# Designed miniproteins, single chains, continued (3): the designs that were tried, part 50

Each design is a single chain, and the fold is of that chain. pLDDT is the mean over its residues in the fold that is shown.

## One batch from the design tools (miniprotein)

Design m9724
Fold by ESMFold2-Fast:
Structure m9724 (fold): chain A 69 residues (1-69)
Amino acid sequence: MTAEQEDLVDAAARAFQRGRGVPEEAAREIMRAALAGASDEEIEELAKRHGIPREVAEEMRALALAIAA
């Protein structure tokens, strides 16, 4: 992951905390996993571990993939 991608992930994590009430650390973990190529199943397991709704985790994954593009 590049420094620019880390900065974008940090900004996105703050946005999810403000808009969805998700802890920044949990959002960063999910988005970093998605950037590293984690499967949908792996993302779902992380979301369940942190108590994050599937819909929110899917938004995080989609945003992480957009950051990677």
Scores: mean pLDDT 81

Design m9725
Fold by ESMFold2-Fast:
Structure m9725 (fold): chain A 83 residues (1-83)
Amino acid sequence: SAEVQERLEALDRRLQEIGERARANPNLTPEELAKLRAIMGQIQNLVAQVLASTDEEEQLALLDKAEELIREMERLVDEVEAK
């Protein structure tokens, strides 16, 4: 659906922005980077499930989970930038 496509594109843009912010911060610890990479892996797995699904209700539920995880990544980057 158009909604699923728009939400996937928005998610990709947000992931790109987080990646740019993380690269701009030289004070990210190995532990913080590992945590961000782990969440990124979870988001990528959910996106793969969205693309494999033929059920819009399932796609939307998976996108809701991915969007919660990206909010967690954004919170972590905000915390590091506040140091």
Scores: mean pLDDT 86

Design m9726
Fold by ESMFold2-Fast:
Structure m9726 (fold): chain A 66 residues (1-66)
Amino acid sequence: SAAALLRAAWAALREDPEGTIARLRAEGIEVPDSLLPADPETGLSAEQMTRRVLLNRWARHRGLVD
């Protein structure tokens, strides 16, 4: 399912962020050169915000979300 694939991608970013980011770049997904700013409303750190943006881009690229 789409949710299972997203959970697997999230786990991969947590376990091996550098290798996963390199793979996303190789797949043609735009990756920021620096961390995105933290979100004070949601309490997400800069690292968590950056991971969420990357996962959303990957999910759209794979057609899992619209």
Scores: mean pLDDT 69

Design m9727
Fold by ESMFold2-Fast:
Structure m9727 (fold): chain A 68 residues (1-68)
Amino acid sequence: GIDLEGGRAAAARIEELREKTGLSGFEAGERLLAEEPLSPEQAALAREIAEKLREIGDRWEAELKARR
């Protein structure tokens, strides 16, 4: 199955980057994927997390546009 331990480590790394850089979760995820060497399983899970964060961001952006 998916490497849950590696996924948890990737999520912790994303959170650390977010706190240190002030980036959104999605942006922190993209930076982690670009700069951190990950196993194929970790990379796949990090991509899934980044995509889910992007969907959340898109939803929030749509809500903000609706509040014009």
Scores: mean pLDDT 62

Design m9728
Fold by ESMFold2-Fast:
Formats: structure tokens, sequence, C-alpha cells
Structure m9728 (fold): chain A 97 residues (1-97)
């Protein structure tokens, strides 16, 4: 299930309830769009990696967005990977509006 997948990828990373819920919504929407579990796991791994760069005790939704934006600015990424990360940021911003 999606909750178990998020907890596995997160490891020791602590998420606020709101941040956890938005990741569940993201993963569920990706499944509904026909994306594979492997693709979703890859996206979640990137999100959690990005979130850890913010250096906070508890990851909130704004920290996920901040971390992903930092990756876009500071890492050398393929155009396809940049577009994927931007799509994740856009989804998160829409759900928080």
Amino acid sequence: NIEALILEVAGNTKFSDEAFDILVQYAQEQLQRGNSRATIKSDLQMIIFASKTVNTEVIKPEHIIQGLQSILENLELSPAKRARIQAIIDFLKEKLA
C-alpha cells in the first residue's frame, strides 16, 4: 500500500501529518494516471532526498517544495528530470492552495 511505501522510503525522516497526507495524495494520483509503482517510488525517493536538505526536525509541505526548488537550482539534471521535479512542485502548490 502507498502509506507503507512512503514510510519505507522516508526511513527516519519525520513528516508533519499535512506533509504525509500530501505525499499520499500525490502517490494515489500518480497510480490513477497509470504510473508504475517503480516510478512512484523513484519520485518519493527524490522528494524525501530533497526534503532532507532543508535541515528541519519535522518536514512540512513548504519544506518539501523548498527542497525540490533547491535541487532544480543546484543540481545538474536532464531536461526530463527537471520537468518531472517541476510537475511535483506544481502538484504540491495546487494541493496547498
Scores: mean pLDDT 84

Design m9729
Fold by ESMFold2-Fast:
Structure m9729 (fold): chain A 87 residues (1-87)
Amino acid sequence: MVKLSELPDTIDSDDPVKGAEEALKQAQYIYDHWDELPKEDHQKAVDSLRNAVEQLRKLVPEDDEVGQKAIKEIEEIVKEMEKKIKE
């Protein structure tokens, strides 16, 4: 179930750094299985990850190295996904 359905793990407001790490793992999983995913799930994955990044930027402290690195890695993966969608 859950064909990249919106990436359910939004950010844990009580632990935004953990939420960032979870979102990063999800982004890596999606990227690793990109060519195996239905075409309709490609745009959903990008949209969900963009939403997660926006929430994480608001919740993760700017001086938290772990959380900020996770956000940057998600952004990089999303950019690569967007390039694949255009192909």
Scores: mean pLDDT 74

Design m9730
Fold by ESMFold2-Fast:
Structure m9730 (fold): chain A 88 residues (1-88)
Amino acid sequence: ETPEELLRRAYEEFENARKALESGDKDKAIQEADRAFIEGVRAAVTLGDYRLAAEMARKVAEIYEKVGDTEKSEEYRRFADELEARAA
């Protein structure tokens, strides 16, 4: 499976998470976001792109914030900051 296929799937899963949020399905939004993060980070690491990995973490943080899980949102934001520092 190519990194490009994993990235496409990750972005599709983020779109599914957004739709789940719009329909009020918080559990599905979290599930889709978690899948997108795992696949997106795997692709980004394969590409050596830690800035992209940070972007994936920030997208997950936003979804957790929108479902009201502030602690998880802050955790993913800190993880994104660490990934960006590694990229620099």
Scores: mean pLDDT 84

Design m9731
Fold by ESMFold2-Fast:
Structure m9731 (fold): chain A 93 residues (1-93)
Amino acid sequence: MEEEIEKLVKEFDELIDEATRLASQARAAGDEELYREAVKLISDISYTRLRFEAEARKALANGDEEKVKEIIEQGKKAMDDYRARLEELRARL
């Protein structure tokens, strides 16, 4: 479970990096709307990542295995949604 938490945190960080590259590309292309949407995506992912890490660490410290599993599943769903949104925005380049 701890390894799954670390893996998801890393995947969120990688997704932030991808969204940051998209924001830079949108800015270079002069697409102000796409730039704003990419920046919003970075903010949404960053907030979810911080909350995920904090909640997962707390549940793990408390030995609450069921809560850790719940948090991991919520994190995976959020990751899938953010990846879909990133691909939708990337298609607009």
Scores: mean pLDDT 89

Design m9732
Fold by ESMFold2-Fast:
Structure m9732 (fold): chain A 90 residues (1-90)
Amino acid sequence: MEIVEAARAHLARLRAVIEAVAPKAPGGEEALAAFDEAAELVLRYAEKLARGEELSPEELEELKRAVERAVELIGKARAAAPEAFRAALA
């Protein structure tokens, strides 16, 4: 449970930054949606691992694709509005 709680807290902090910039960055809302999808999968699979279950290769590929999509869209939003991201981190 401690690992899941730590992951949830860390993702919540990251989400707060993305949420703050989403309305100010082109593609920011799409990036936030992709982050939420990836975060849900991370937490769901972390809970599965905490129960002593293993992730299937298919579940690992689903997680990998969701994370890659979130990283790509967040990167595009940051490139389009770097000032908004710097302000949110300050």
Scores: mean pLDDT 81

Design m9733
Fold by ESMFold2-Fast:
Structure m9733 (fold): chain A 76 residues (1-76)
Amino acid sequence: SKAEQYTELAIRHLREGVDALLAGNEEEALEHFKLAQLYGKKAVEAAASDPEEKERVIRRLEEAVREGEARLEAAR
């Protein structure tokens, strides 16, 4: 579905943003985080008419954010 495609793009950009931030590339990280937010919003919007798909999308995005936060904390 479009929701799944946008979810995958959001998660990929979130991971690439975390990788860039850990490498000290703040400008690259910001670009990826902006795209992650854009695609995450599009994923939720695409799933708006299907409550079960919307819950799965939100859960996957939340899990990816928690993973990113944990990676950043572990690098301190």
Scores: mean pLDDT 89

Design m9734
Fold by ESMFold2-Fast:
Structure m9734 (fold): chain A 95 residues (1-95)
Amino acid sequence: MEEEELRREIAEAEALREEVLKQPATFAATYVFNLHALKGLVEGKPEEGVERGYEEALRILEEEGANSEEARKKLEARRKGLLGDEEALEAAKKE
């Protein structure tokens, strides 16, 4: 994917962010996590993007009262998978 195309997709996703936050907190948290991961890729700092996404996703879960052990484990598995933990990535895909 071209960098210009990725930046356009990120801008479109940011524009939809307000509507996504009206959805269930777990969906909103996952969406925001993915958005920050994509931003990190475009800026050449994929690990930083993943960490920012994880932090903001946790904040959304906490603010909405959906910060369950299951939700945290799913976010942690996604974070580890994107950082190169193949076992965690496979576990996240099976759920």
Scores: mean pLDDT 70

Design m9735
Fold by ESMFold2-Fast:
Structure m9735 (fold): chain A 64 residues (1-64)
Amino acid sequence: SPRDQARAMLDTLIKDGKARKLSLEEFEELLDRVVRRLRAMGVPQSLLDELREEALKEARKLLE
């Protein structure tokens, strides 16, 4: 589903951010770019807001 695809992409970004040793600020910039792309592809903003918040919570645990 689009939700599962978006969630998988965000999970991959968190893992990539950790592997690349990105700061939380650098990760947030990358996340914002990906969210804008997903919105342009037709993923609803409400779903993107939910998934973005979930990704940031997970990133705070792994990148800080």
Scores: mean pLDDT 80

Design m9736
Fold by ESMFold2-Fast:
Structure m9736 (fold): chain A 68 residues (1-68)
Amino acid sequence: SKEELIEELEKHAEEVKSTLSEEDQKAVDKLVAYYKELIEKAKSEEEMRRIKEAALAMLDWIKQEVEA
């Protein structure tokens, strides 16, 4: 469901945010809001899954970039 995908995205975002500065946390919040809108507008379960996977990949990239 959309609710489950959004919950998973928000949970992963909180884990990433815990390693970031306040300014970077705001950037993550904006990114998460963007992907949540895409999930809400998605027309199929496959589309929702792809959007979630893209969002999680972006969050992982941000974490790695900040840790570098």
Scores: mean pLDDT 80

Design m9737
Fold by ESMFold2-Fast:
Structure m9737 (fold): chain A 88 residues (1-88)
Amino acid sequence: SSAKLVEELQKKAEELEKKAKKTGDYEKAKRELMLLAVEKQIELLEKEGGPKAMIDALKLMLEKLKEGVDGNEAVEAASKLPEEAVAK
């Protein structure tokens, strides 16, 4: 459920914030949280039978984030997928 997803993300956000306070690497913590959020959203959408275009866009965003691409660039790349999928 979405409520369980929100609770898991909140708990991980708190864990990553504590880790970042120890290491001083807040950018790494932000990236790890964003990766987890996108991964969990893909799992939820696949389980609920959500739109394939959205799942594919989120998977592309996840791959770009794993490659170290900036979050804004990852979002921009993902936004182009629906335009290619709508070529009917």
Scores: mean pLDDT 68

Design m9738
Fold by ESMFold2-Fast:
Structure m9738 (fold): chain A 83 residues (1-83)
Amino acid sequence: MTVTIDESEEQTEAVAREMIDRVKKEGKANFTLTAPSRELLEQAAATIKRMAAEAGLNVSVTLHGTTGDVTAVLGDVAEAKLA
């Protein structure tokens, strides 16, 4: 699924909340971000990572120009190694 990010931080936060809800239900969430600029994509990725971390999730974002692939998984790593 592809999500287009514009300049709205509120829209980015809504996307992050939907991702968090999906991870809690399915154990993981995958989607693609598209932004009109690399800077905007980096800002959106940072917001998504921050919100996911606050919810106890691990997020990986791979950036290709103005497109980013996002993968989020449950972050149960209490003192243990990540993977």
Scores: mean pLDDT 73

Design m9739
Fold by ESMFold2-Fast:
Structure m9739 (fold): chain A 64 residues (1-64)
Amino acid sequence: GAVQEEALRNATLLVEGQARAAEEETGLPAQGSAELIGDKVRLTLRVGNEVQELVASAEDVAAA
């Protein structure tokens, strides 16, 4: 639905921005991705060999 589409778009922009910021800070390659899982969004940020995951509700992410 529209909330899930907005959440995925917002999450993708957020995690891509975080990846670019991490590359500037660390000098390491960084990659961000977002995945819709039912009513939740999983954000994954990889910086070098480190991986961080955050799961948030689609409603909260769409409102951000």
Scores: mean pLDDT 82

Design m9740
Fold by ESMFold2-Fast:
Formats: C-alpha cells, structure tokens, sequence
Structure m9740 (fold): chain A 57 residues (1-57)
C-alpha cells in the first residue's frame, strides 16, 4: 500500500516536471497550460507526501 503511494508520488512528480520543461521551452499559446498542468501534478504529489508524513494513509 505505502509502496504504491510512493510510486504514484514519483510518477506525478516526473510527469509534472516534464510538462513544465516542455512548457518552458515552447513559445506556443499552450505553454502556460502545460506549465499549469505540470504544477497541478506536482501539487498533488506534495499533498500525497504530506498525508504520508501525517500518517493519514
């Protein structure tokens, strides 16, 4: 259970960082949307980490 959550956190952070990098290297109108999506995934990963730290999982 905890191991699966840690894998999900890693996946969310990796996807989030990749979207931000793509958005930062692109001058397209969708750059801001890609960055926002990446930030949302990272925020979700941070929330899961917080729940793990608080013993809520």
Amino acid sequence: MLEEILQEIRRLREEGLELIRIGETSDSPRSAELIARGQALIAEAEELLRKVGLGQL
Scores: mean pLDDT 80

Design m9741
Fold by ESMFold2-Fast:
Structure m9741 (fold): chain A 68 residues (1-68)
Amino acid sequence: SMAEERERRAEEIERALVYYVTTGDRERALKRLQAAGVSREEAERLLEAVENGDGKTARELIEEVIAR
């Protein structure tokens, strides 16, 4: 279903962000986010939110991306 696909994409995006926080590997994190359907600009905004510890903003951005 569309809901299951959105949940899967959200999980993939969240895993990429956890990978970034854990490793600091920006290039691989951006590649993983792009593979999950996130644009470069959106990916940069997500990484910024995570760097700032702003989980609420990160979640809102994920919801915005998966709604497309």
Scores: mean pLDDT 83

Design m9742
Fold by ESMFold2-Fast:
Formats: C-alpha cells, structure tokens, sequence
Structure m9742 (fold): chain A 55 residues (1-55)
C-alpha cells in the first residue's frame, strides 16, 4: 500500500493513503488508516507499506 507524508509542522504530518496503512505508535498501539489523517510525528514508531515524504 502506498502512502504520502506531508510535513505540516515540527510535530504534525498529514498522512494520505492509497488503501489501508497500519501506523504503529511508540506505546505499541496500532491504528489502521485509509484516506487522510493528521498525525503527531513524535508519537509514531512506524508506518506499514511504501511511504513517500513530501517537504
């Protein structure tokens, strides 16, 4: 699954997905995201699938 991360600020990114992507947080919790969501980058451990960062 392909995803794009757009940097909005030091601690905020916009995740846009083509299909379902699993985000793993630093506390070990997981969230399935399909579409678009704003995330706190300081809380993210990893994202499943192919991820492209846009500056």
Amino acid sequence: TKATLEVLSENKVKLKTDGKVTVTYIDGSKEEIEGEKILDISKILGVSGEVETVY
Scores: mean pLDDT 75

Design m9743
Fold by ESMFold2-Fast:
Structure m9743 (fold): chain A 99 residues (1-99)
Amino acid sequence: SAEEEARRADARAFLASLPAQLEKAKALPEAEQKALELLAELLRAIARVILGESTVEDLRALFERLRPALEAALREAGKDAEAALEQLEADIEAFEASV
């Protein structure tokens, strides 16, 4: 469908933009850089699922594996880690339901 092709195009564009966004993040404090790097890994996994290069099961396993490090980095960065992780889990569940 046109919607599926647009979604795949957006995923490719996102993956292409990611190295430049991570380079900009190097100007941020260490904890914020770490949180963004971990979030970037999850966003790469989402894009790969959209492109048919990975599964939602692999995305879920990655999220659970990264969760403790992401929680620690978000707390050290002065963010509400609990609220951020609840929102991220809800976003992943919504994505899984859309695939």
Scores: mean pLDDT 84

Design m9744
Fold by ESMFold2-Fast:
Structure m9744 (fold): chain A 75 residues (1-75)
Amino acid sequence: SRAERAREYLEKFRRDAAGALAHFRANPDAEAARRALEVARGNLELLKKAFPDEPYVAEAEEVLERFEAEVAALL
């Protein structure tokens, strides 16, 4: 179903964000962080367009907000 696909995309989004954050904690780089945030924001916009009414979109937005806050703390 669409909901199952949206959930799969959310889980991938969570994994990608966690991996990027772990990398930045080990190797802080402002330019790499900016690029990773741009990629994450783009992926979220695609998810919002594909699954606009799925609750998983709101969860992905929370993941991005947490990722942005953590990256800001490293810079």
Scores: mean pLDDT 80

Design m9745
Fold by ESMFold2-Fast:
Structure m9745 (fold): chain A 107 residues (1-107)
Amino acid sequence: SPEERLRELAREVERAFDELLAVLKDPSASQEEQIAALDKVVEKVEELIEFLEEENADPKIIVEMAELLFEFYNKAYDAIKANDRETAAKILEEFRERFEELVERAL
């Protein structure tokens, strides 16, 4: 069902969040590895947005999720480049909470 597929795509995004958080908490992880994990989060969220567009979900949810992703990427990227792992992790947790709320609204 579309609901089961949305839940699976949301789980893929959550796995990417956990991978990014693990990399941010690993003092041996390079800035390049942190950015690669961030890019994977973007890829998985974009896959979920594409699915919502294909299913003709509420355009307001799609726009809000895309805007949230854009803001998240810019803030997280800047924090990673500044070598501020703690701020990057906080930005990720804030994005996670808002993303989960949007997914529940789409269900």
Scores: mean pLDDT 90

Design m9746
Fold by ESMFold2-Fast:
Structure m9746 (fold): chain A 62 residues (1-62)
Amino acid sequence: SEEIKRLWEELLRASVELIAAAVERVVARKQGDEEAAAEADRRIAELAERIARLDAELEKLR
């Protein structure tokens, strides 16, 4: 199904972005950039919520 394919692609993309944001947070904290670390934390929270919603949509299609 095209819908299932789209959801899996979005889930994969969001997961990769979450990993990148987690790395950015570690780098920002090591550099003492509290503002950049806070931005990364917000982005991580948004991505985690998006992943949870995509997972719920996929479960409905099983």
Scores: mean pLDDT 87

Design m9747
Fold by ESMFold2-Fast:
Structure m9747 (fold): chain A 81 residues (1-81)
Amino acid sequence: SLFDELRELIEELSKHDPALAQLLQEFLDAVEGGKMSPEDAERAVEVIEELLARRKARRPELEPLYDRILAVMREIVEQLK
């Protein structure tokens, strides 16, 4: 599932960026728990996209991981609609 894929990506991210991994885990828990509307989830992904852009500038070696995380999060949001 997309949730399982995002969980695996968050686990990998936690080895490099534990603070961002925690934020993404909170997003995943809120979406899986039904605590986030599709509109709120879309707004959260927009904020995370900006955070990931700044992270990629600082750590270009992690760009493929950040890009995959964003792609999976966007697919999750589309499935909520």
Scores: mean pLDDT 87

Design m9748
Fold by ESMFold2-Fast:
Structure m9748 (fold): chain A 62 residues (1-62)
Amino acid sequence: MEELTRRAEIQAALLRAEGKTDVGVGTTLPWVADKPPSEIARRVEEYLAAGKTAEEVLADLA
């Protein structure tokens, strides 16, 4: 479950970086839970392979 949680959090961070701005209500579950664009999926796998958490990914993107 730890890996599933990390994958989802990293995916969410990358989707935001991709330019997927939310509508201000914060319903993040739909795009986190579904299949991401192939580019985002690849980045998620790269960060997981590097052993990074969502916090580290967000720090790198900032």
Scores: mean pLDDT 60

Design m9749
Fold by ESMFold2-Fast:
Structure m9749 (fold): chain A 80 residues (1-80)
Amino acid sequence: SDVEYYKELIDERIKKLELYMDNKNIPEEEKKKLIEEYRKRADKLIKEYEEGKISKEEFYEKLRELDLETAERVEQIVKE
């Protein structure tokens, strides 16, 4: 199903995010918080899609926005 595919997609994206943050030497506590926030927001998007509240196109658009916001937050931590 699309929902099962999206769950796998999110897990893969989180693994890539973990590697990215490790390469940037992000503190472990901050890394855990960012991953938890990402997963919570991504899970909400999957649920909204499953409930018919958002379209497949809106799901991918919102997921892209989440990726961008998360990357910006990582860059902000690196600058501090």
Scores: mean pLDDT 86

Design m9750
Fold by ESMFold2-Fast:
Structure m9750 (fold): chain A 82 residues (1-82)
Amino acid sequence: AAATPEQRAAAARAASAYLKENGAVAVAGLGSVADGVFTWVLKVQNEETGEVSYVTVTVGPDGTATVRDASEEEKAALDAAA
């Protein structure tokens, strides 16, 4: 199933806040939905250093958005999809 408009909006707000706070830009993304949870893995680049990192935005069925470090499996999945 696709993410709801509310989940996508919450994920976009959380991602935007994270990127702004960390001086980074998103260069790639991979979204998925399982059991009502929207998971959005982002490849981000630091604007100052050019360093690449990966973060995961998760939005539950209640619309609560959380940003965390991506797992090695999530990083590999995003890179394989590029």
Scores: mean pLDDT 83

Design m9751
Fold by ESMFold2-Fast:
Structure m9751 (fold): chain A 65 residues (1-65)
Amino acid sequence: MEEEDIEQVRKAAELMKEGKKLPVEEFSGELREIARLQEALDKGAPKETLQKLADEVRKIVEERA
């Protein structure tokens, strides 16, 4: 991951903790996928799908941080 991607991940985590939605326009790569996940959650996507994608993103952050 680029250093800018890591900063975006931190920003996304803060927004998520505050219960704010991620603007797709402001994020790229994996974070854009997270923003899509929030949109899918709003539309009632399955929890198991959302959990797997969340775990994947966390793994990417942990491995490439």
Scores: mean pLDDT 63

Design m9752
Fold by ESMFold2-Fast:
Structure m9752 (fold): chain A 61 residues (1-61)
Amino acid sequence: MAGDVYVATEDTALVGDPVEVLKKGDRVEILKEYDDGMAEVKSLKTGVVGLASLSKLEPAK
């Protein structure tokens, strides 16, 4: 859900204006969810915004 914090379950790409690698355990804030299993997220470590696969993320709580 938008505004929720998720944790990367494995190393995965964050596809944004700079492409970044999310490492397992990195936290992201969900900004928008798409119905194809992708989400626009913000890395809480770096502040980079991009697309990530929801299948590689789990809710932090």
Scores: mean pLDDT 77

Design m9753
Fold by ESMFold2-Fast:
Structure m9753 (fold): chain A 67 residues (1-67)
Amino acid sequence: MLDEALARLREATAAAEDPRAREAGERAIKYLEQGDLEGADRAGALAAVFDPRVAEAVGEAMRQLRK
């Protein structure tokens, strides 16, 4: 369910120690709420450099949008 995946992404973003991972996670959340999968994918790739947990949460939310 998208709401659960977004809640998990918000949790992972808030728990990230690197501020760049938090910024990337917040950007991914905004793109996902807009249905912008390309924007979310780019933000998730950036998050993967700083915190893989944030990137994993972005990937899960994208899967919920793709079905």
Scores: mean pLDDT 83

Design m9754
Fold by ESMFold2-Fast:
Structure m9754 (fold): chain A 100 residues (1-100)
Amino acid sequence: EIEELEKKLNEYPEEKVLLAIGAVHLEKGDDRGAALSWADLLSFEDKKKAVEYRKAVLDGDEKLIKELTEKMKELVEKNKEELEETIKLIKKLDELVKKS
């Protein structure tokens, strides 16, 4: 079951999966998780900056967490129609992992 969901997620572009993960974090009110997902998305454009942002978020940079969370929210809203199915798959995977 978990393996089946992972296979379905692999059919989507990695960027779309990361964006959907960010959307799930936003829905849960997990600003840090949303910010980390944004840093991971940035790795496709600027790997050095992504590593720098990820470290700062993990170190508790509240200003950066807020900034990246807002950017993630904007990007999720722009792509919400395309993300619906991917978000559903991620939520289902999260539920199965929690049950295990």
Scores: mean pLDDT 80

Design m9755
Fold by ESMFold2-Fast:
Parts: C-alpha cells; sequence; structure tokens
Structure m9755 (fold): chain A 68 residues (1-68)
C-alpha cells in the first residue's frame, strides 16, 4: 500500500472507533476493512445502499481506494 493509503486507512479506523457518525456507515466501513475480498466482490451500488446519503461519498471513496 502507498503511504497515502496507509494514512487514510489510519484516519478511517480512528473514525470508526472514536468518531461521531452514523452506525450503519461505520459498520459497513469496518466490515470492508475486515474482509476486503468478500466486500470487493460486491458492486459499489449494493454497498452504498447500506448507508445513509451522508455516508455514501465516504464509502465510495474507500471502495475506490481498496478495490481499484
Amino acid sequence: MSEEEKKFLEKLKDFIENGEGNESTKKVLQEILEDREKWGSKSIEEIISLVPDEGKELVKGVYNLLFK
């Protein structure tokens, strides 16, 4: 992984553990980090449908970073 990807993932983990935000968004992000193979096989549309509108951009960004 690139240095920039590592820093982004560290911030993402901090958000999931300590940040204030929607629980569904945090759960989806945590599951993506725990099982990238399983979640990488899903369409971005399917994954995004699991989170509220305010979480969609973050989840989409994470998906594109990990599953390009």
Scores: mean pLDDT 76

Design m9756
Fold by ESMFold2-Fast:
Structure m9756 (fold): chain A 91 residues (1-91)
Amino acid sequence: MSPVEKLLDTLFKRLDVNGDGVITLEELEQLLLDELKKAGKVPTEEQREQIRRASELLLEGLDVNKDGVVTREELREVYRPGLEEEQARSS
């Protein structure tokens, strides 16, 4: 399996807390907050605002079907063409 597919699976498992196969805005925000926690810093007001905006933009950008949620399949579709091109362009 490709490293990108593993990355997407890992991200989706982390975001899909319910195991229902979808990612919500709240789950995206929690993931980004956890990233700050890994840095060992208290999130600033500006960082909190950036997280909210980033979560909203990510959900909108990945929500190809305009459902208000992101599925694992939608994430895979976004990256799959790039992976196939990289394999074809092996030097």
Scores: mean pLDDT 63

Design m9757
Fold by ESMFold2-Fast:
Structure m9757 (fold): chain A 70 residues (1-70)
Amino acid sequence: MKKEQVEELLEKARAAKTEDEIVDLIREAGRLGLDEILGNIAAIGVSKGFDVDRIVKAVREALEEAEKVR
């Protein structure tokens, strides 16, 4: 169940063509409490040449949201 969601999100990140798609995936992973893959999604986005500062900000916000759900 969680493993299937992790694999789906990572596949979507690898297929992403826009920076907005990467940011949305980071936010969804945070909302689902999958904070362990936030760095993997961010690394994929950075490797595609997307804005590092925007990606890092999205990761921080998603991590804070994941912590609030605990």
Scores: mean pLDDT 80

Design m9758
Fold by ESMFold2-Fast:
Structure m9758 (fold): chain A 127 residues (1-127)
Amino acid sequence: MTLEELEERREKLLESLKKKSPLHAKGVEAIEEGKYKEAIEYARKLIEQGDTGSAGALLLLILDKLAIEALKKGDKETAEIILRLRELIRNPSNVPEHQEEIQELIEKLPEELKEIVTELVELAYTD
């Protein structure tokens, strides 16, 4: 996926989420400000309200932003890992082979991203 395609996809999803509720808007703003832990907590609150679709969209937006940031820095390997994790998380599966792949992909990430991506993956597989 190109940087332009990622930015276009992100913009469309952000516009959609901002229009739903104050909680959705706060999640989007946290992502825009690079406050990924706060964005994950807003996704958790959406899951608690039964809005798992919007929570999932918020988690995918975090991954899209991290992939965009990696591409802008010339780190194509990190971007490819994040985009593969995005595909696995978009359709969560409890198949052991998929869980093993997720753990292997996380381990290949820079230390700075491992904590945030681990928290995001754990939440994506909640309910």
Scores: mean pLDDT 79

Design m9759
Fold by ESMFold2-Fast:
Structure m9759 (fold): chain A 78 residues (1-78)
Amino acid sequence: MEERIREVFRELLELAEQSPEAREVLLEAQEELNAIGKELYEKVLAGELSEEEAEKLLKEKALELYEEALERARELLE
Protein backbone atom coordinates (compact mmCIF):
# COMPACT_ATOMS: atom_id res chain seq x y z
CA MET A 1 0.00 0.00 0.00
CA GLU A 2 2.57 2.62 1.06
CA GLU A 3 4.84 1.92 -1.95
CA ARG A 4 1.86 2.18 -4.31
CA ILE A 5 0.80 5.50 -2.75
CA ARG A 6 4.38 6.75 -3.13
CA GLU A 7 4.55 5.74 -6.82
CA VAL A 8 1.20 7.36 -7.67
CA PHE A 9 2.19 10.52 -5.75
CA ARG A 10 5.54 10.63 -7.57
CA GLU A 11 3.85 10.43 -11.00
CA LEU A 12 1.45 13.18 -9.93
CA LEU A 13 4.39 15.33 -8.79
CA GLU A 14 6.08 14.88 -12.19
CA LEU A 15 2.91 16.09 -13.94
CA ALA A 16 2.57 19.00 -11.48
CA GLU A 17 6.09 20.13 -12.45
CA GLN A 18 4.98 20.27 -16.12
CA SER A 19 1.59 21.97 -15.71
CA PRO A 20 0.03 24.59 -13.40
CA GLU A 21 -3.34 22.83 -13.84
CA ALA A 22 -1.85 19.49 -12.72
CA ARG A 23 -0.33 21.30 -9.72
CA GLU A 24 -3.78 22.61 -8.74
CA VAL A 25 -5.14 19.05 -8.93
CA LEU A 26 -2.33 17.83 -6.65
CA LEU A 27 -2.93 20.62 -4.12
CA GLU A 28 -6.69 19.92 -4.09
CA ALA A 29 -6.07 16.21 -3.43
CA GLN A 30 -3.65 17.06 -0.59
CA GLU A 31 -6.16 19.46 1.01
CA GLU A 32 -8.92 16.83 0.84
CA LEU A 33 -6.64 14.16 2.33
CA ASN A 34 -5.65 16.52 5.17
CA ALA A 35 -9.34 17.11 5.96
CA ILE A 36 -10.02 13.35 5.99
CA GLY A 37 -6.99 12.77 8.22
CA LYS A 38 -8.28 15.34 10.71
CA GLU A 39 -11.74 13.70 10.80
CA LEU A 40 -10.20 10.25 11.36
CA TYR A 41 -7.96 11.61 14.13
CA GLU A 42 -10.99 13.15 15.88
CA LYS A 43 -12.81 9.80 15.68
CA VAL A 44 -9.81 8.05 17.25
CA LEU A 45 -9.83 10.59 20.10
CA ALA A 46 -13.59 10.01 20.57
CA GLY A 47 -13.05 6.23 20.76
CA GLU A 48 -15.06 5.55 17.57
CA LEU A 49 -12.04 4.14 15.68
CA SER A 50 -8.80 2.48 16.69
CA GLU A 51 -5.54 4.12 15.60
CA GLU A 52 -4.87 1.09 13.37
CA GLU A 53 -8.30 1.35 11.69
CA ALA A 54 -7.86 5.09 11.12
CA GLU A 55 -4.38 4.57 9.61
CA LYS A 56 -5.72 1.89 7.24
CA LEU A 57 -8.64 4.11 6.15
CA LEU A 58 -6.32 7.09 5.63
CA LYS A 59 -3.98 5.02 3.43
CA GLU A 60 -6.93 3.69 1.39
CA LYS A 61 -8.26 7.24 0.92
CA ALA A 62 -4.78 8.54 0.02
CA LEU A 63 -4.48 5.92 -2.72
CA GLU A 64 -7.99 6.66 -4.04
CA LEU A 65 -7.50 10.44 -4.04
CA TYR A 66 -4.03 10.38 -5.62
CA GLU A 67 -5.11 7.88 -8.29
CA GLU A 68 -8.13 10.08 -9.14
CA ALA A 69 -5.91 13.17 -9.15
CA LEU A 70 -3.35 11.45 -11.41
CA GLU A 71 -6.08 10.52 -13.89
CA ARG A 72 -7.46 14.09 -13.87
CA ALA A 73 -3.97 15.57 -14.31
CA ARG A 74 -3.28 13.28 -17.27
CA GLU A 75 -6.56 14.38 -18.89
CA LEU A 76 -5.57 18.04 -18.46
CA LEU A 77 -2.26 17.35 -20.26
CA GLU A 78 -4.15 15.50 -23.00
Scores: mean pLDDT 82

